# Designs tried in a protein design run: designed miniproteins, single chains. Part 94

Each design is a single chain, and the fold is of that chain. pLDDT is the mean over its residues in the fold that is shown.

## One batch from the design tools (miniprotein)

Design m3256
Fold by ESMFold2-Fast:
Structure m3256 (fold): chain A 88 residues (1-88)
Amino acid sequence: FEVTTETLSLRKGEQTEVRAAPPGKVEHVHIEVLSGRILFAVPTQGISTVLREGESLDLDIPENTPWQVTAIEDATFRITYSLVPEEE
């Protein structure tokens, strides 16, 4: 239920740490690109989306599903994520 918002700056080719929701949780992710370009990937689900400056993405990622952001160009983005119980 805790919401975390981070503003991250990555250099071209840098990646965030791989993140995955623990059992019984869903990761709600909202990402906004403030500058540059990033790749948002959920490899096990075949999801790979390029986001450009001014674009945003909302995604619900199920438990035990790894996801990661890679900078295609030097990029700054804001990411908000929260772990929500699969039940209410």
Scores: mean pLDDT 81

Design m3257
Fold by ESMFold2-Fast:
Structure m3257 (fold): chain A 70 residues (1-70)
Amino acid sequence: DDLKEFKELKDRLLNDKDPIVRSVSAEELVKFYKDKFKEEITKLLKEQLKTEKSEEVKKTLNLSLEKLKE
């Protein structure tokens, strides 16, 4: 179920305590769902970037947003 897996990745990106899990979730959202949910993922990553405290996660979010522009 694409919608269920998409929602689980979204939840991990927003709420997981581990910055590695948040980074991987952002990467997997782009890798597996960009063709189907490009606009929703773009909005989600931009919103997460506003509140993210981890510099490594911020780098991943910016790289992911750049990939979505292609």
Scores: mean pLDDT 85

Design m3258
Fold by ESMFold2-Fast:
Structure m3258 (fold): chain A 107 residues (1-107)
Amino acid sequence: SLVEEALKVIDEMKKLIDEIKKSASPEAQAELDRMLEILDEIESKLKNGEILSDREFTLALMRLIASISGVWLEAKRNKDEEVLKLVDKLSELLSRFVKLLEEIRKS
């Protein structure tokens, strides 16, 4: 199901965030923790068979983008090439996740 695929992508994003956290600055870790909270809220709604409203979806997406941008900025400031590569991968997973959520909302 689309929900099962979305939950799998959440799990992949959470694992990648945990990997980034191990080498990230304290400021970047705070942004990553914020992302984990947002992903936990979405995961809970999906597991309960709830569909995100347009407002909830847009706000969650904006917050996730803001947090990942913060992590990227800190990694660039610190010249952390490994974190920058992981952030690029996280951005790709986020794009896939957004597409899955849009398809679920059409169902």
Scores: mean pLDDT 85

Design m3259
Fold by ESMFold2-Fast:
Structure m3259 (fold): chain A 92 residues (1-92)
Amino acid sequence: SSQAFGEKLIAKVQELAKKETDPEVKAILERGAKRLQQAIDDNASLDEIIQVVENTIVRLIMYGNMKNNKNAFDIAQELSDFAIRLLKQQKS
């Protein structure tokens, strides 16, 4: 279900935020988790939940590029890979 997909994404984003020491990267992740929770509460579609996680990934990439921060890119990649694997399981 879209809710289960979103809940697993929230758990992953929260896991990444808890381990993060960069306050700006942590803030991007915490905002992402909050927006994902709002999407679930609003009964958002799978596509809408995907858009929310994509926005979080884009913000991490933009921050990484602006600050030459490799860790932000690594976290964006990890979140992207997790979302793709989770989506593949959802469609299988």
Scores: mean pLDDT 87

Design m3260
Fold by ESMFold2-Fast:
Structure m3260 (fold): chain A 83 residues (1-83)
Amino acid sequence: MTPESFAEELTAEHQQILATVDALVAQGRLDEAIALLQAGIARLQRLKALAERVGATWALPLLDQIIAQLQARLAEVQALSAA
């Protein structure tokens, strides 16, 4: 796998997760949106740990960026659920 193909696949998957989350939020399915975001974050954290283990340091900035974006969205959806 090339760094470019990895970045493209991660970005596409991230956009698809956010689109699914937005659809769930629009439907009032906040618990499902939260669960999807938590699962996505956990998966990316495992992928980051693997990247560190195998020395794929080139992947770390993109993984950190996407994890941070999903964590921010999780906080927003959790705030909506609490309101």
Scores: mean pLDDT 85

Design m3261
Fold by ESMFold2-Fast:
Structure m3261 (fold): chain A 98 residues (1-98)
Amino acid sequence: SDLVRRMADAYKQVNSMSDSQRRSMPMQTIMDAQIYVIGKKMGLTPDQVQFIRDVVQAIINSNWKRFVDIVRKKGYSSAQVGKLTKPMYPFIDRMKAG
């Protein structure tokens, strides 16, 4: 998908940067890169990576209607969603704090 391709591009950019350069990047770009690499480490498909990205974004925005709709359509349990999002908690907290 176009979104997963953009996340892969974000990962390539972030991975080639110094710590100083990464600090100047939008937090959303850093999160997209992190979701991409976690998905690869967990052996997730592109569709599953996109699912995590959409769910994490809904959580950050406190958009619970969108969250419920996404989870319902994919049929994931609360435990599965929790396991997939757990590595992203530090980034979710930072995004919510501004």
Scores: mean pLDDT 76

Design m3262
Fold by ESMFold2-Fast:
Structure m3262 (fold): chain A 82 residues (1-82)
Amino acid sequence: SELIEEAKEALKEGLERAEEILEALLAAGASEEVAREAVELLKKAAEEALKALEEGDLEKAHKIAGEAIARVAAMVEASRAA
């Protein structure tokens, strides 16, 4: 369960660094609106992944995180294309 505890700590630290993530998305060329929506999506995904980790489901947590990252990447790309 060391991997689960390590993953939980990483998610909690990520939630605390939401402001830095917002700045990184803006630097990547996202609009302020899209950057804020992306941070909200990542926060929700982190909470859902944390619940999966509480249940011992590392695979589900990884899937939630991966899908959220992919959606954020698509949102940023669409924002640049608009």
Scores: mean pLDDT 81

Design m3263
Fold by ESMFold2-Fast:
Structure m3263 (fold): chain A 70 residues (1-70)
Amino acid sequence: SPKDKFEQALELLLKYKDLESAIKLLEELLKEYPELIDVVISMLENLAKQFPEYKEYLQKLIEKAKEIKK
């Protein structure tokens, strides 16, 4: 499911500091479900507000999602 793939990307990023794998999973998710791109961006922005210590990592995923939207 898109939720499971999104949660896996977040775990790779926040727990394992694996930015490359997190970006790859996010790209796969947004290719399969392009209609979710704005929702994913909003969720990532909300997470960055709740967890400012992870803002730098979350911002990299937000930037990637915005590039895919273009």
Scores: mean pLDDT 84

Design m3264
Fold by ESMFold2-Fast:
Structure m3264 (fold): chain A 55 residues (1-55)
Amino acid sequence: AIQDLAQKLDQALRSGKTFQEIMAEFNLSQEDLERLVSASSKEERLKLAEEILSK
């Protein structure tokens, strides 16, 4: 489910994986990753992740 994928993306961002690895794993652009990293809260980041991954 998209929610599970968003949780995995959040975990990957917190795990110390490189931006390049995360972009490749989740098929994200640099801009998408920058938006996620700039999110002020975990809740906001998960919402953004769901939006980005639902494309």
Scores: mean pLDDT 78

Design m3265
Fold by ESMFold2-Fast:
Structure m3265 (fold): chain A 75 residues (1-75)
Amino acid sequence: SAAERARLEALRRRASQVIMELTILLGDPSLSEEEKERLQKLIDELQNALDSGAEPEVLEKLIAKAEELIEEVKG
């Protein structure tokens, strides 16, 4: 349906925004090696989900994990 397509497009846009935010954080030289590895892994997981056409539920879970990690890293 049109509503289902709109929801998926919104999730894909949100995932792209979150990847950008994670990438900006990754540029912070004060981060630990472990924090940088966690950020990179999640960028890769989100990008792979977008490239593979993952289900909305998968995108939602990955976006939630990314938002949680962003909050954790920012303090």
Scores: mean pLDDT 87

Design m3266
Fold by ESMFold2-Fast:
Structure m3266 (fold): chain A 55 residues (1-55)
Amino acid sequence: IGEKVKVIIDGEEYEGEVVDEISEETVVVKILGTNTVATGKKEGDKVIAESKEEL
């Protein structure tokens, strides 16, 4: 939590911050500079998500 990560959503790369950890590999990240979050799988310093959700 609080870690800066790269977020990959539908082939697009964003900068994000981990705001919650659901499981060992599943995290919620806030996309920096926006009011959106994405839930995805953590792979090293990257998070791969299917979609983003507006807060």
Scores: mean pLDDT 76

Design m3267
Fold by ESMFold2-Fast:
Structure m3267 (fold): chain A 109 residues (1-109)
Amino acid sequence: GSIEEAVSKVQNLSEGTFTVGELTTIAQALQQISIEKFGHELSTGNLTTILEFLLRLVLDKDVSSDVRVDLGIGSDELEVLDTFFKLIDYNLSKETIVKKSKKYLEEHK
């Protein structure tokens, strides 16, 4: 599915910081946010782009103003990311990201 494909494409970017299961949980939370806000899932490409942007931020990689444009992050993707950052209280720790993603999915079943 789109989640499995997006996770496989970004797994190497996590540098072992996140497991496949943890990345899958994060991707599921991002898709659920998209469904709640827009009534549809993100495409595999858009989900991959959002996950890559999030991983670059978490790993303190260069996230210049141009990276958003280079990765093709549009308005809908930015709105999903903004909602996700609010969900995690702007805390980029692995523990908070995974815990809050799981909680969000449990509350939206």
Scores: mean pLDDT 77

Design m3268
Fold by ESMFold2-Fast:
Structure m3268 (fold): chain A 81 residues (1-81)
Amino acid sequence: MSPTQRQIQALLQQALALGQQGAALEKAGDYQAASAAYQQQSDLVHQAAELLAQEGDPRSVPLYVASNILRSAATATSLGL
């Protein structure tokens, strides 16, 4: 309920929406656009992790890991893997 918690929630909601857009683009066969959506999702998750780290919240660590996994998935999607 702090301003920072609201910002984290907004970032994660935007990341969820981008993940859904990426999945829809993959289903449509637009792998380049899907890769771009997953990359943007990764960037938003990373920003949420940075804010959690500033609050000393240990949940920052698994979100950094999730961001790196999403970045790898975006690269794999662009390569048709």
Scores: mean pLDDT 84

Design m3269
Fold by ESMFold2-Fast:
Structure m3269 (fold): chain A 100 residues (1-100)
Amino acid sequence: MLTEEQRRKEAELAIKAVEELLEELVELAREAGASPETLKEMERLKKEAVEAARAGDYKKAAEYIDKLGELAEEAGVPKSKVVSLTTAAHILLSAAAFME
């Protein structure tokens, strides 16, 4: 059904969707009153997660997603929202890993 080129494009879309979910998590932390220092660290972790995923290091990408979720909870984002967004990100990351 899917060609190798189509699988690669789907993996790229999945990684982009992960980036968008992590950006939403950063914005929720900002709305919760996270410090500028915490927001800068979350932005770094988001970039590191996306870069790791694009490099095929899905294990490192998953570790960065988990750390982002931890910082979001510390900033006051409800645990249910953090779990929802990080779970969705992990599912998409797993899909990207399977396609490449």
Scores: mean pLDDT 84

Design m3270
Fold by ESMFold2-Fast:
Structure m3270 (fold): chain A 95 residues (1-95)
Amino acid sequence: SIKEEIEERTKEAVEEIKELYLSPEAVKAVATTSDFSDLDAKTQKIIDDLAAYMDALLAAAPASEKAELQKLRDEAVEELERTAEEAKRIAGTSL
């Protein structure tokens, strides 16, 4: 289902964002530079790409389901943004 696809893709994106900030290589680089700009840009691309993918899924959805799926899509984006902030905080704490 579209709902299951959104949930699964969101879970994958959450793990990808965590890996970006919390990999040993990323933590070491940030510890040296205190610069998150590259990681932030990559994270924004992950969020934007998933948002575009979800929007395409919603376009194909029955009209009766679009409102519920739009809410799930918006909640997914918020979860990714919160995941990025938390992962960045944890990575920064390792400095």
Scores: mean pLDDT 83

Design m3271
Fold by ESMFold2-Fast:
Structure m3271 (fold): chain A 107 residues (1-107)
Amino acid sequence: MEEEEKKLREEYEKYKSEYDTLVQQANDLIAQAQARYDELVADPSKAEEAAHVRAAITRANELLQKADEYRKKGESSKDPKEQLEYYRQAVAAAKGAVATLQSALDR
């Protein structure tokens, strides 16, 4: 029992730290994507690329909102296993946001 509780606590702290790091990375990437979008819209020949970056920002914000909803459910849960599962989902959504933004910025 103590060994399982220790392992669940270690996994929870790991996912919580990873979530915080990913949200910070996503916010930094949104700022970069917004700057790139503003630069692209200044050139009418790049309207399609600007639309692609805008779509990536929208999708990343949707994924971050979903991640925050999972984080809140995790924080409100009194079951350590349920709390950990919600944080896994929060991390997965935040990773999706980072990947979406990175892909848009690397092109």
Scores: mean pLDDT 86

Design m3272
Fold by ESMFold2-Fast:
Structure m3272 (fold): chain A 90 residues (1-90)
Amino acid sequence: MPSNEEIVEEIKAILRGRLLKLIKAKVPEEEALKLAKELLEDIAKKYNLSEETLNELFEALEKNFAKGFTEENVDKFVEDVEKILKKELS
């Protein structure tokens, strides 16, 4: 069974990789946000994250991307995700 630390690193890698692909493909911001929320829902289902944790992840997503989808904002979002997941999985 993967450790909680391994789960956090896997989720970070999935989010960073998928969001960077959306940026590279120049997906419109509204569609990119929708796809990112769907990805977070899929992750929550796969790793049995609580509804409260999923809502915190949605808030972190909206906060970090309020001024656009950039690689810098992806990195900031992934850092916030790590903090949220470490709190949930501890």
Scores: mean pLDDT 83

Design m3273
Fold by ESMFold2-Fast:
Structure m3273 (fold): chain A 64 residues (1-64)
Amino acid sequence: SAMEERVKRLANELLSASPEEREELIRRIASTESKEFLDALIEYLEKHYPLLKEDVERLRKLVE
């Protein structure tokens, strides 16, 4: 699905990002993307990149 492709693309961007770039990406998606998209992203990260999921959840608490 288009959402699944977007989730995978964003996960790869987050994985390759510097700490500063990762924070900016999370700030952007938290303000622009739907709850459904964010939930799908977190579920994908939990399954495939659990350490990245932990970092993303930490950053979300800082920017939200």
Scores: mean pLDDT 83

Design m3274
Fold by ESMFold2-Fast:
Structure m3274 (fold): chain A 91 residues (1-91)
Amino acid sequence: MRDLLRKAARLAVEKGGSEKIARVLKKIEAGEPLTAEDLGAAAKALDESGLKLSRDTVLRIVAEAIRLIGEEIDKELAENGKPVLRPVVRR
């Protein structure tokens, strides 16, 4: 899913109309929440590039990519970042 999104962005860049898709990818990599406007702009850019993806398909791909990235971040935090409470409380 992540690779699919990157590949779609790369193709759109090379065919024109890609800045919106690149912004969406940057937000995902930065862990920022995506807005409907960001997704709409990305879908429009993909449509203009000739990929003929439906808005639903684009939204599904983006949602899945966000979910996978979030799971990886959560795993790293749980294993190394210590999101669990310590046995000792701070005073």
Scores: mean pLDDT 56

Design m3275
Fold by ESMFold2-Fast:
Structure m3275 (fold): chain A 74 residues (1-74)
Amino acid sequence: MDDLQRISQSTPIQSIVTTSDPSSINSALQFSQQNPQVSVHIAGNSQGGIRTSLQNITSQGRNVLILGSDSLIQ
């Protein structure tokens, strides 16, 4: 959580993409409650799902932060 707050102070975060695991969703929702201007998108647990969500959000010109397992993001 500290890292996300530091990043949001120096770089404006407009959207968060998270995997569908409960811990990642909970972290994203807690961040969005503290930063109500940030939208949260649940991408599921596959690289394809994450990639599709990112393409849809980045095409809107938003600054995006990804939360989830490294094995699912990479």
Scores: mean pLDDT 62

Design m3276
Fold by ESMFold2-Fast:
Structure m3276 (fold): chain A 71 residues (1-71)
Amino acid sequence: SMRPVRPEDLEKLLAALKKHVTLTEEQIAELRAARSQLEVLRLVAELFKDQEMVEQIDKFENDPEGFLASG
């Protein structure tokens, strides 16, 4: 998504994630450095070890038109 991440929404996400998973300072810094909702989604997928979701996001970023044509 090209929509920018609002700092307020990011802090709410971090608070919600901390209720369910233990985050390292590095992981928190990476989430705060994210520039798009897609980057946040990819980082969350990595936290939950959802490798299939990570691979689909990477495929979409490298070839968004080809990805959309496939589905």
Scores: mean pLDDT 70

Design m3277
Fold by ESMFold2-Fast:
Structure m3277 (fold): chain A 97 residues (1-97)
Amino acid sequence: MAAEISAINRAPAIAPKDAYIAHAKAIILAGEWLRAHTTDPEAIELAEKAIEYAEKAIKDIEEGTMETFPSRFGVTRGKSLDEATGYYLEAVEAALA
């Protein structure tokens, strides 16, 4: 606990690449879970697109070919990861409809 609190207080430098990969992996896991737990064909299709773009985001980051743009959220983001996030949110909305 003391060492963990010290690490948090110091705010260790996390490479942006690690954060993007973690986000993409979270979308893949969430998309696979949603696809397994819904019968809505549109939700399944959107979840599959979210997984596809998240896998592309990991590949683009690992190969150093990630395209970036200023997002509507006021930050520079990877295009494939932004697409994956959008498709996942649409899949959740379709599953809840």
Scores: mean pLDDT 71

Design m3278
Fold by ESMFold2-Fast:
Structure m3278 (fold): chain A 59 residues (1-59)
Amino acid sequence: NGDGLGAAGYAAYQGLSGPQVIQAARDGGSTEEQAREAAGLAMGSPSFAGSLARQYRKS
């Protein structure tokens, strides 16, 4: 299930701030804990964020 991670990746790829990335993950169906982890992963790796964004768009 990549919906929350994909949403976080897309937000991070767009250059949004941490709170916005976390909100995107929550909007994608993640729990608070999952949203925070997703934001950390997406913001810690721009390359990974781009990959997640593509997966989210294809979903």
Scores: mean pLDDT 72

Design m3279
Fold by ESMFold2-Fast:
Structure m3279 (fold): chain A 70 residues (1-70)
Amino acid sequence: SMKEELQKQIEDLREETAKYLEKLGIDKGAALVRKGDLDGAIAEAGKVDPVAALHVAVTKTVIDILKSKM
């Protein structure tokens, strides 16, 4: 269904973002993304790399848009 497809897209985006942060050594940020605490992940990423924080913020915005379509 459309809802199941959107849910899978959200799950894939969260996992890709967590892996991106792990590659940068931002393991605490990655753990927060997997817990669904994207605001916490933005704060942790921002301590290391403002570009990583921006990446998580964009991911959060996309997830919020996808959730609005469910």
Scores: mean pLDDT 88

Design m3280
Fold by ESMFold2-Fast:
Structure m3280 (fold): chain A 69 residues (1-69)
Amino acid sequence: SMEELRKRLEEVKQKLAEATNNRDIAGLQKVIEEARNLREEAEKLGDTSLAKEADLLVQVGEDVIQKLS
């Protein structure tokens, strides 16, 4: 459901913040994978706003990994 996807988005945001604070590259890679899966599910349900938000989380996670590497 759309509500469950929004809850998953918030969980991904929290995990991204935690992995960033811990400088955890492996954790960031897992969060990016979760965000990509969320984006694909949102696209299948036609929630373009949620899909775009999830895609932005992928970009942020990749940018953080690049800074830590």
Scores: mean pLDDT 86

Design m3281
Fold by ESMFold2-Fast:
Structure m3281 (fold): chain A 78 residues (1-78)
Amino acid sequence: SAMDELIEALKNGDAKKAAEIIRKYNLSDEEIREALLKVAGLEEMPEEKLKEAIEALKNGDGKKLDYYLKEAVVETLS
């Protein structure tokens, strides 16, 4: 499925491929959110950081994606 392909790309750290999958299947922000939560192993993330991570992912910006995911994990576990 498109979601399984997105999760695999995210687990491999391939933000560019993840962005291509999002464009190919026209995935919604909701679907991208679900994939990010599953990959991060989190039930919930701060909405502001999740929104920034989704935007970074759509742009294939792996460095910005990693930054916001790390910040979300730290904030959730603190």
Scores: mean pLDDT 81

Design m3282
Fold by ESMFold2-Fast:
Structure m3282 (fold): chain A 84 residues (1-84)
Amino acid sequence: MALEIVRLAERAMEAAERGDEEALEEYLRRLSELVSEETLRRFREALEARDYRRAVSLATAEALRKIGDEIDKELAERKEEKLK
C-alpha cells in the first residue's frame, strides 16, 4: 500500500530528528519490506545527512510509482471483464 510507505517514511524522519535510533531502525526495517534496497539506501543516506526534503521526495516518488502500478492493473482487469 502506497500510503503505508509515506507513513513509515514520516515516522522514520521523526525518529531520526529526535535521535531515537531504535524507532528509526524499526521503521527502516518495515520500509525494507515495501521498497527496493536501492530506494531504502538512498532514503537512509538522506536521513543521515538530515536532508528531510530529499527523504520526503524519495518516499513520495516510490509511493506514486506503486499507485500508478495499481491503477494500470485495475484498468487492465476492467478491460478483460468487458470481453464477457
Scores: mean pLDDT 75

Design m3283
Fold by ESMFold2-Fast:
Structure m3283 (fold): chain A 72 residues (1-72)
Amino acid sequence: MVTDEQLEAFVKDAIGLAKKYNVSLQDLADFILGEIDSLPGVPKEAQEQIKKQLEKVGEENREIIAKKLREE
């Protein structure tokens, strides 16, 4: 079972990556929800790392993660 601590760690890492590549948190949330296939200006390798980490926290938590990103 995924813990709140694991979800918060993922959100913090994702926000850090968004700041590094000047990606909006809205675009990042849409990417996590699968509404967009790629993040402009983010290396392909970094996008694949986000997808891999999302699999670890569970795809069922995408809505919760996206909501947290949009609230920051």
Scores: mean pLDDT 78

Design m3284
Fold by ESMFold2-Fast:
Structure m3284 (fold): chain A 89 residues (1-89)
Amino acid sequence: MEELDAKMEEIFAAPSMEEALLLTAQLMAWLHAYLAAHLSPEEFARRAAELGALVERLYAAPSMEEFRELAEELAERARGILAEADAAA
């Protein structure tokens, strides 16, 4: 959770959409690695698909304001998935 919160703070502090998207890609790489280590292959595939759909919405965001709203939704979804992964371990 601490790592997720730190990465989200960096995303929200990003000076541009381009920087925010790069930081989001870094967050997703970390999150996928964590989930792959703690979930079954089937559960990982399902959660990766759910997160991927939300990330596509972030990339399609027409403004930084809408991007931030979707990024907050991503953070909440990721926290829930991480809690489930920890419970499954």
Scores: mean pLDDT 80

Design m3285
Fold by ESMFold2-Fast:
Structure m3285 (fold): chain A 90 residues (1-90)
Amino acid sequence: MEEEEKRKKEIEEMEEKLKELLMTEYKLDEKAAEAFIKFVREMAQNAPDSMEEAIKLAKERLEKEKELTEEEKEKILKLLEKLKEEDKKL
């Protein structure tokens, strides 16, 4: 049980750092950064075999998301493409 609390804390710290990175480097607003983190969590739970598949699923999920503006969706899509390029770099 204690291990689950430790994992939750580590995930929260990683998500907070990722949110800061998304807002500072990629110029995403808070809502778009939160949505991206949410999609990453959902994709991790589905355990896709590759980063490319994870990104494809995230893009399909994002397209169906009605709570985000078109501008927010476009920023998230650009970020997903950058992650795909980084995965190819080793």
Scores: mean pLDDT 68

Design m3286
Fold by ESMFold2-Fast:
Structure m3286 (fold): chain A 89 residues (1-89)
Amino acid sequence: MTVFDLLFKPFNEGKLSAGDFALLVKEVMSVGELKDIKELKKTSINDFFKKVRAPKELAEQLVQSIESGDLYETQVILGVLQLKRVVMK
């Protein structure tokens, strides 16, 4: 499953509005340093978590928050991942 597939699932199931889906795509691309939607569609979930150095527990929590359509929790977890990348330099 790609990162795009993961994000599209809650939108397709009616758990996210079109605006929330667009915002989530933008935030995930920013955190993952993905250049465009084409790269998002080619990136596997495992490759994304490896690239952002996500701990297993945080990765599992992120997948659950995305699949449930919890935009707020998803944004908080993405913010933590972004902060960890800066601090680990």
Scores: mean pLDDT 82

Design m3287
Fold by ESMFold2-Fast:
Structure m3287 (fold): chain A 94 residues (1-94)
Amino acid sequence: MTTLSVHAEIKPGTSNSVSKTLFEALEASGAKPSSVAIISYTDLDGREYVVLSAKFETEEAAREAGRRLAEALAKNPDVLSAEVSVDGETILRV
């Protein structure tokens, strides 16, 4: 199985907006993950993040989902920066 990871720095208070963007983009990609986890957290400096982890049966499905997520994050004004990786390899930055 292939792991897709998204790590996004977001504007404070916008975790619901960014999580919705990730969920909708994942659904729109047509890629069907076997598992999905979305976590939001705040660091000691007050920076807020949303992290998505999803497992796919194929690398192709993970990369296509990752591309769609990166495109959606780039269009969301609440996203400050994001990194999209497949099996620990960064494939896209926002």
Scores: mean pLDDT 87

Design m3288
Fold by ESMFold2-Fast:
Structure m3288 (fold): chain A 67 residues (1-67)
Amino acid sequence: SSQLESQIQEVQQKLQQQMAALRQQYDAAVAAGDLQRVRQVAKQMFLATVDASGEQLELRIQQRKLE
C-alpha cells in the first residue's frame, strides 16, 4: 500500500540523516587519530543500518500480507 511505502521511505530518510551525522563524527575521529572513537562511531553506524533494515523488512512483510 502507499501508506506502507511512505513508512519505508521515512525509515530510509531517517537512516540517511543519522548516517550523515555519524559520518561527520567518524571523519572527525579519524582526523584526530582517536581510534576508540572511530570504533564507537563505526559500531553505531552498523547498528543503525541493521535496525533500519529490520524495520524495512517488517514493513515489507506487512505490505506483502495485504496482497
Scores: mean pLDDT 85

Design m3289
Fold by ESMFold2-Fast:
Structure m3289 (fold): chain A 61 residues (1-61)
Amino acid sequence: GAAFAAALMVREGGLAREEAEAIARAAQDGWSLEEVTARLRAAGMSERAARSAAEYLLDTR
């Protein structure tokens, strides 16, 4: 769920909790895997961490 993905973004990406939760909700509202991954990389996450978080948000595993 969005709460777990937000916690992962905070822990692995160093994002503020509020920003991570906003990204998680926006991602689940219709963003592609590539768009979510790019947004998380722009926020400072590594490619591997960003991809894992994006896959979890979009349930594409």
Scores: mean pLDDT 72

Design m3290
Fold by ESMFold2-Fast:
Structure m3290 (fold): chain A 91 residues (1-91)
Amino acid sequence: QLDEKEKVYLKAAFRLFDKDNDGTLSPEEIIELQRTLKYKGEINGILDNETLKFFISRVKAIANNEPLPDPGDFDPNITTTIEEFLQIVNS
């Protein structure tokens, strides 16, 4: 699980990849973030695009008290906030 220093580091990295300053990242931007973290030795694994979209959809459903989505039933244009991203990496 992530400690407080890892959370601060991940929040800073998230903001660096948030080029539009809208507070969200696309799945493609999160994949690039994960590649950068793995290259620097900060993480051992990278979530693939479909798994990432599923986890983002799941986190959003839980936050809104909605049914969990089926793995193939996700919004292709889905984006994630920093809080949702932290929940995914803690999974």
Scores: mean pLDDT 68

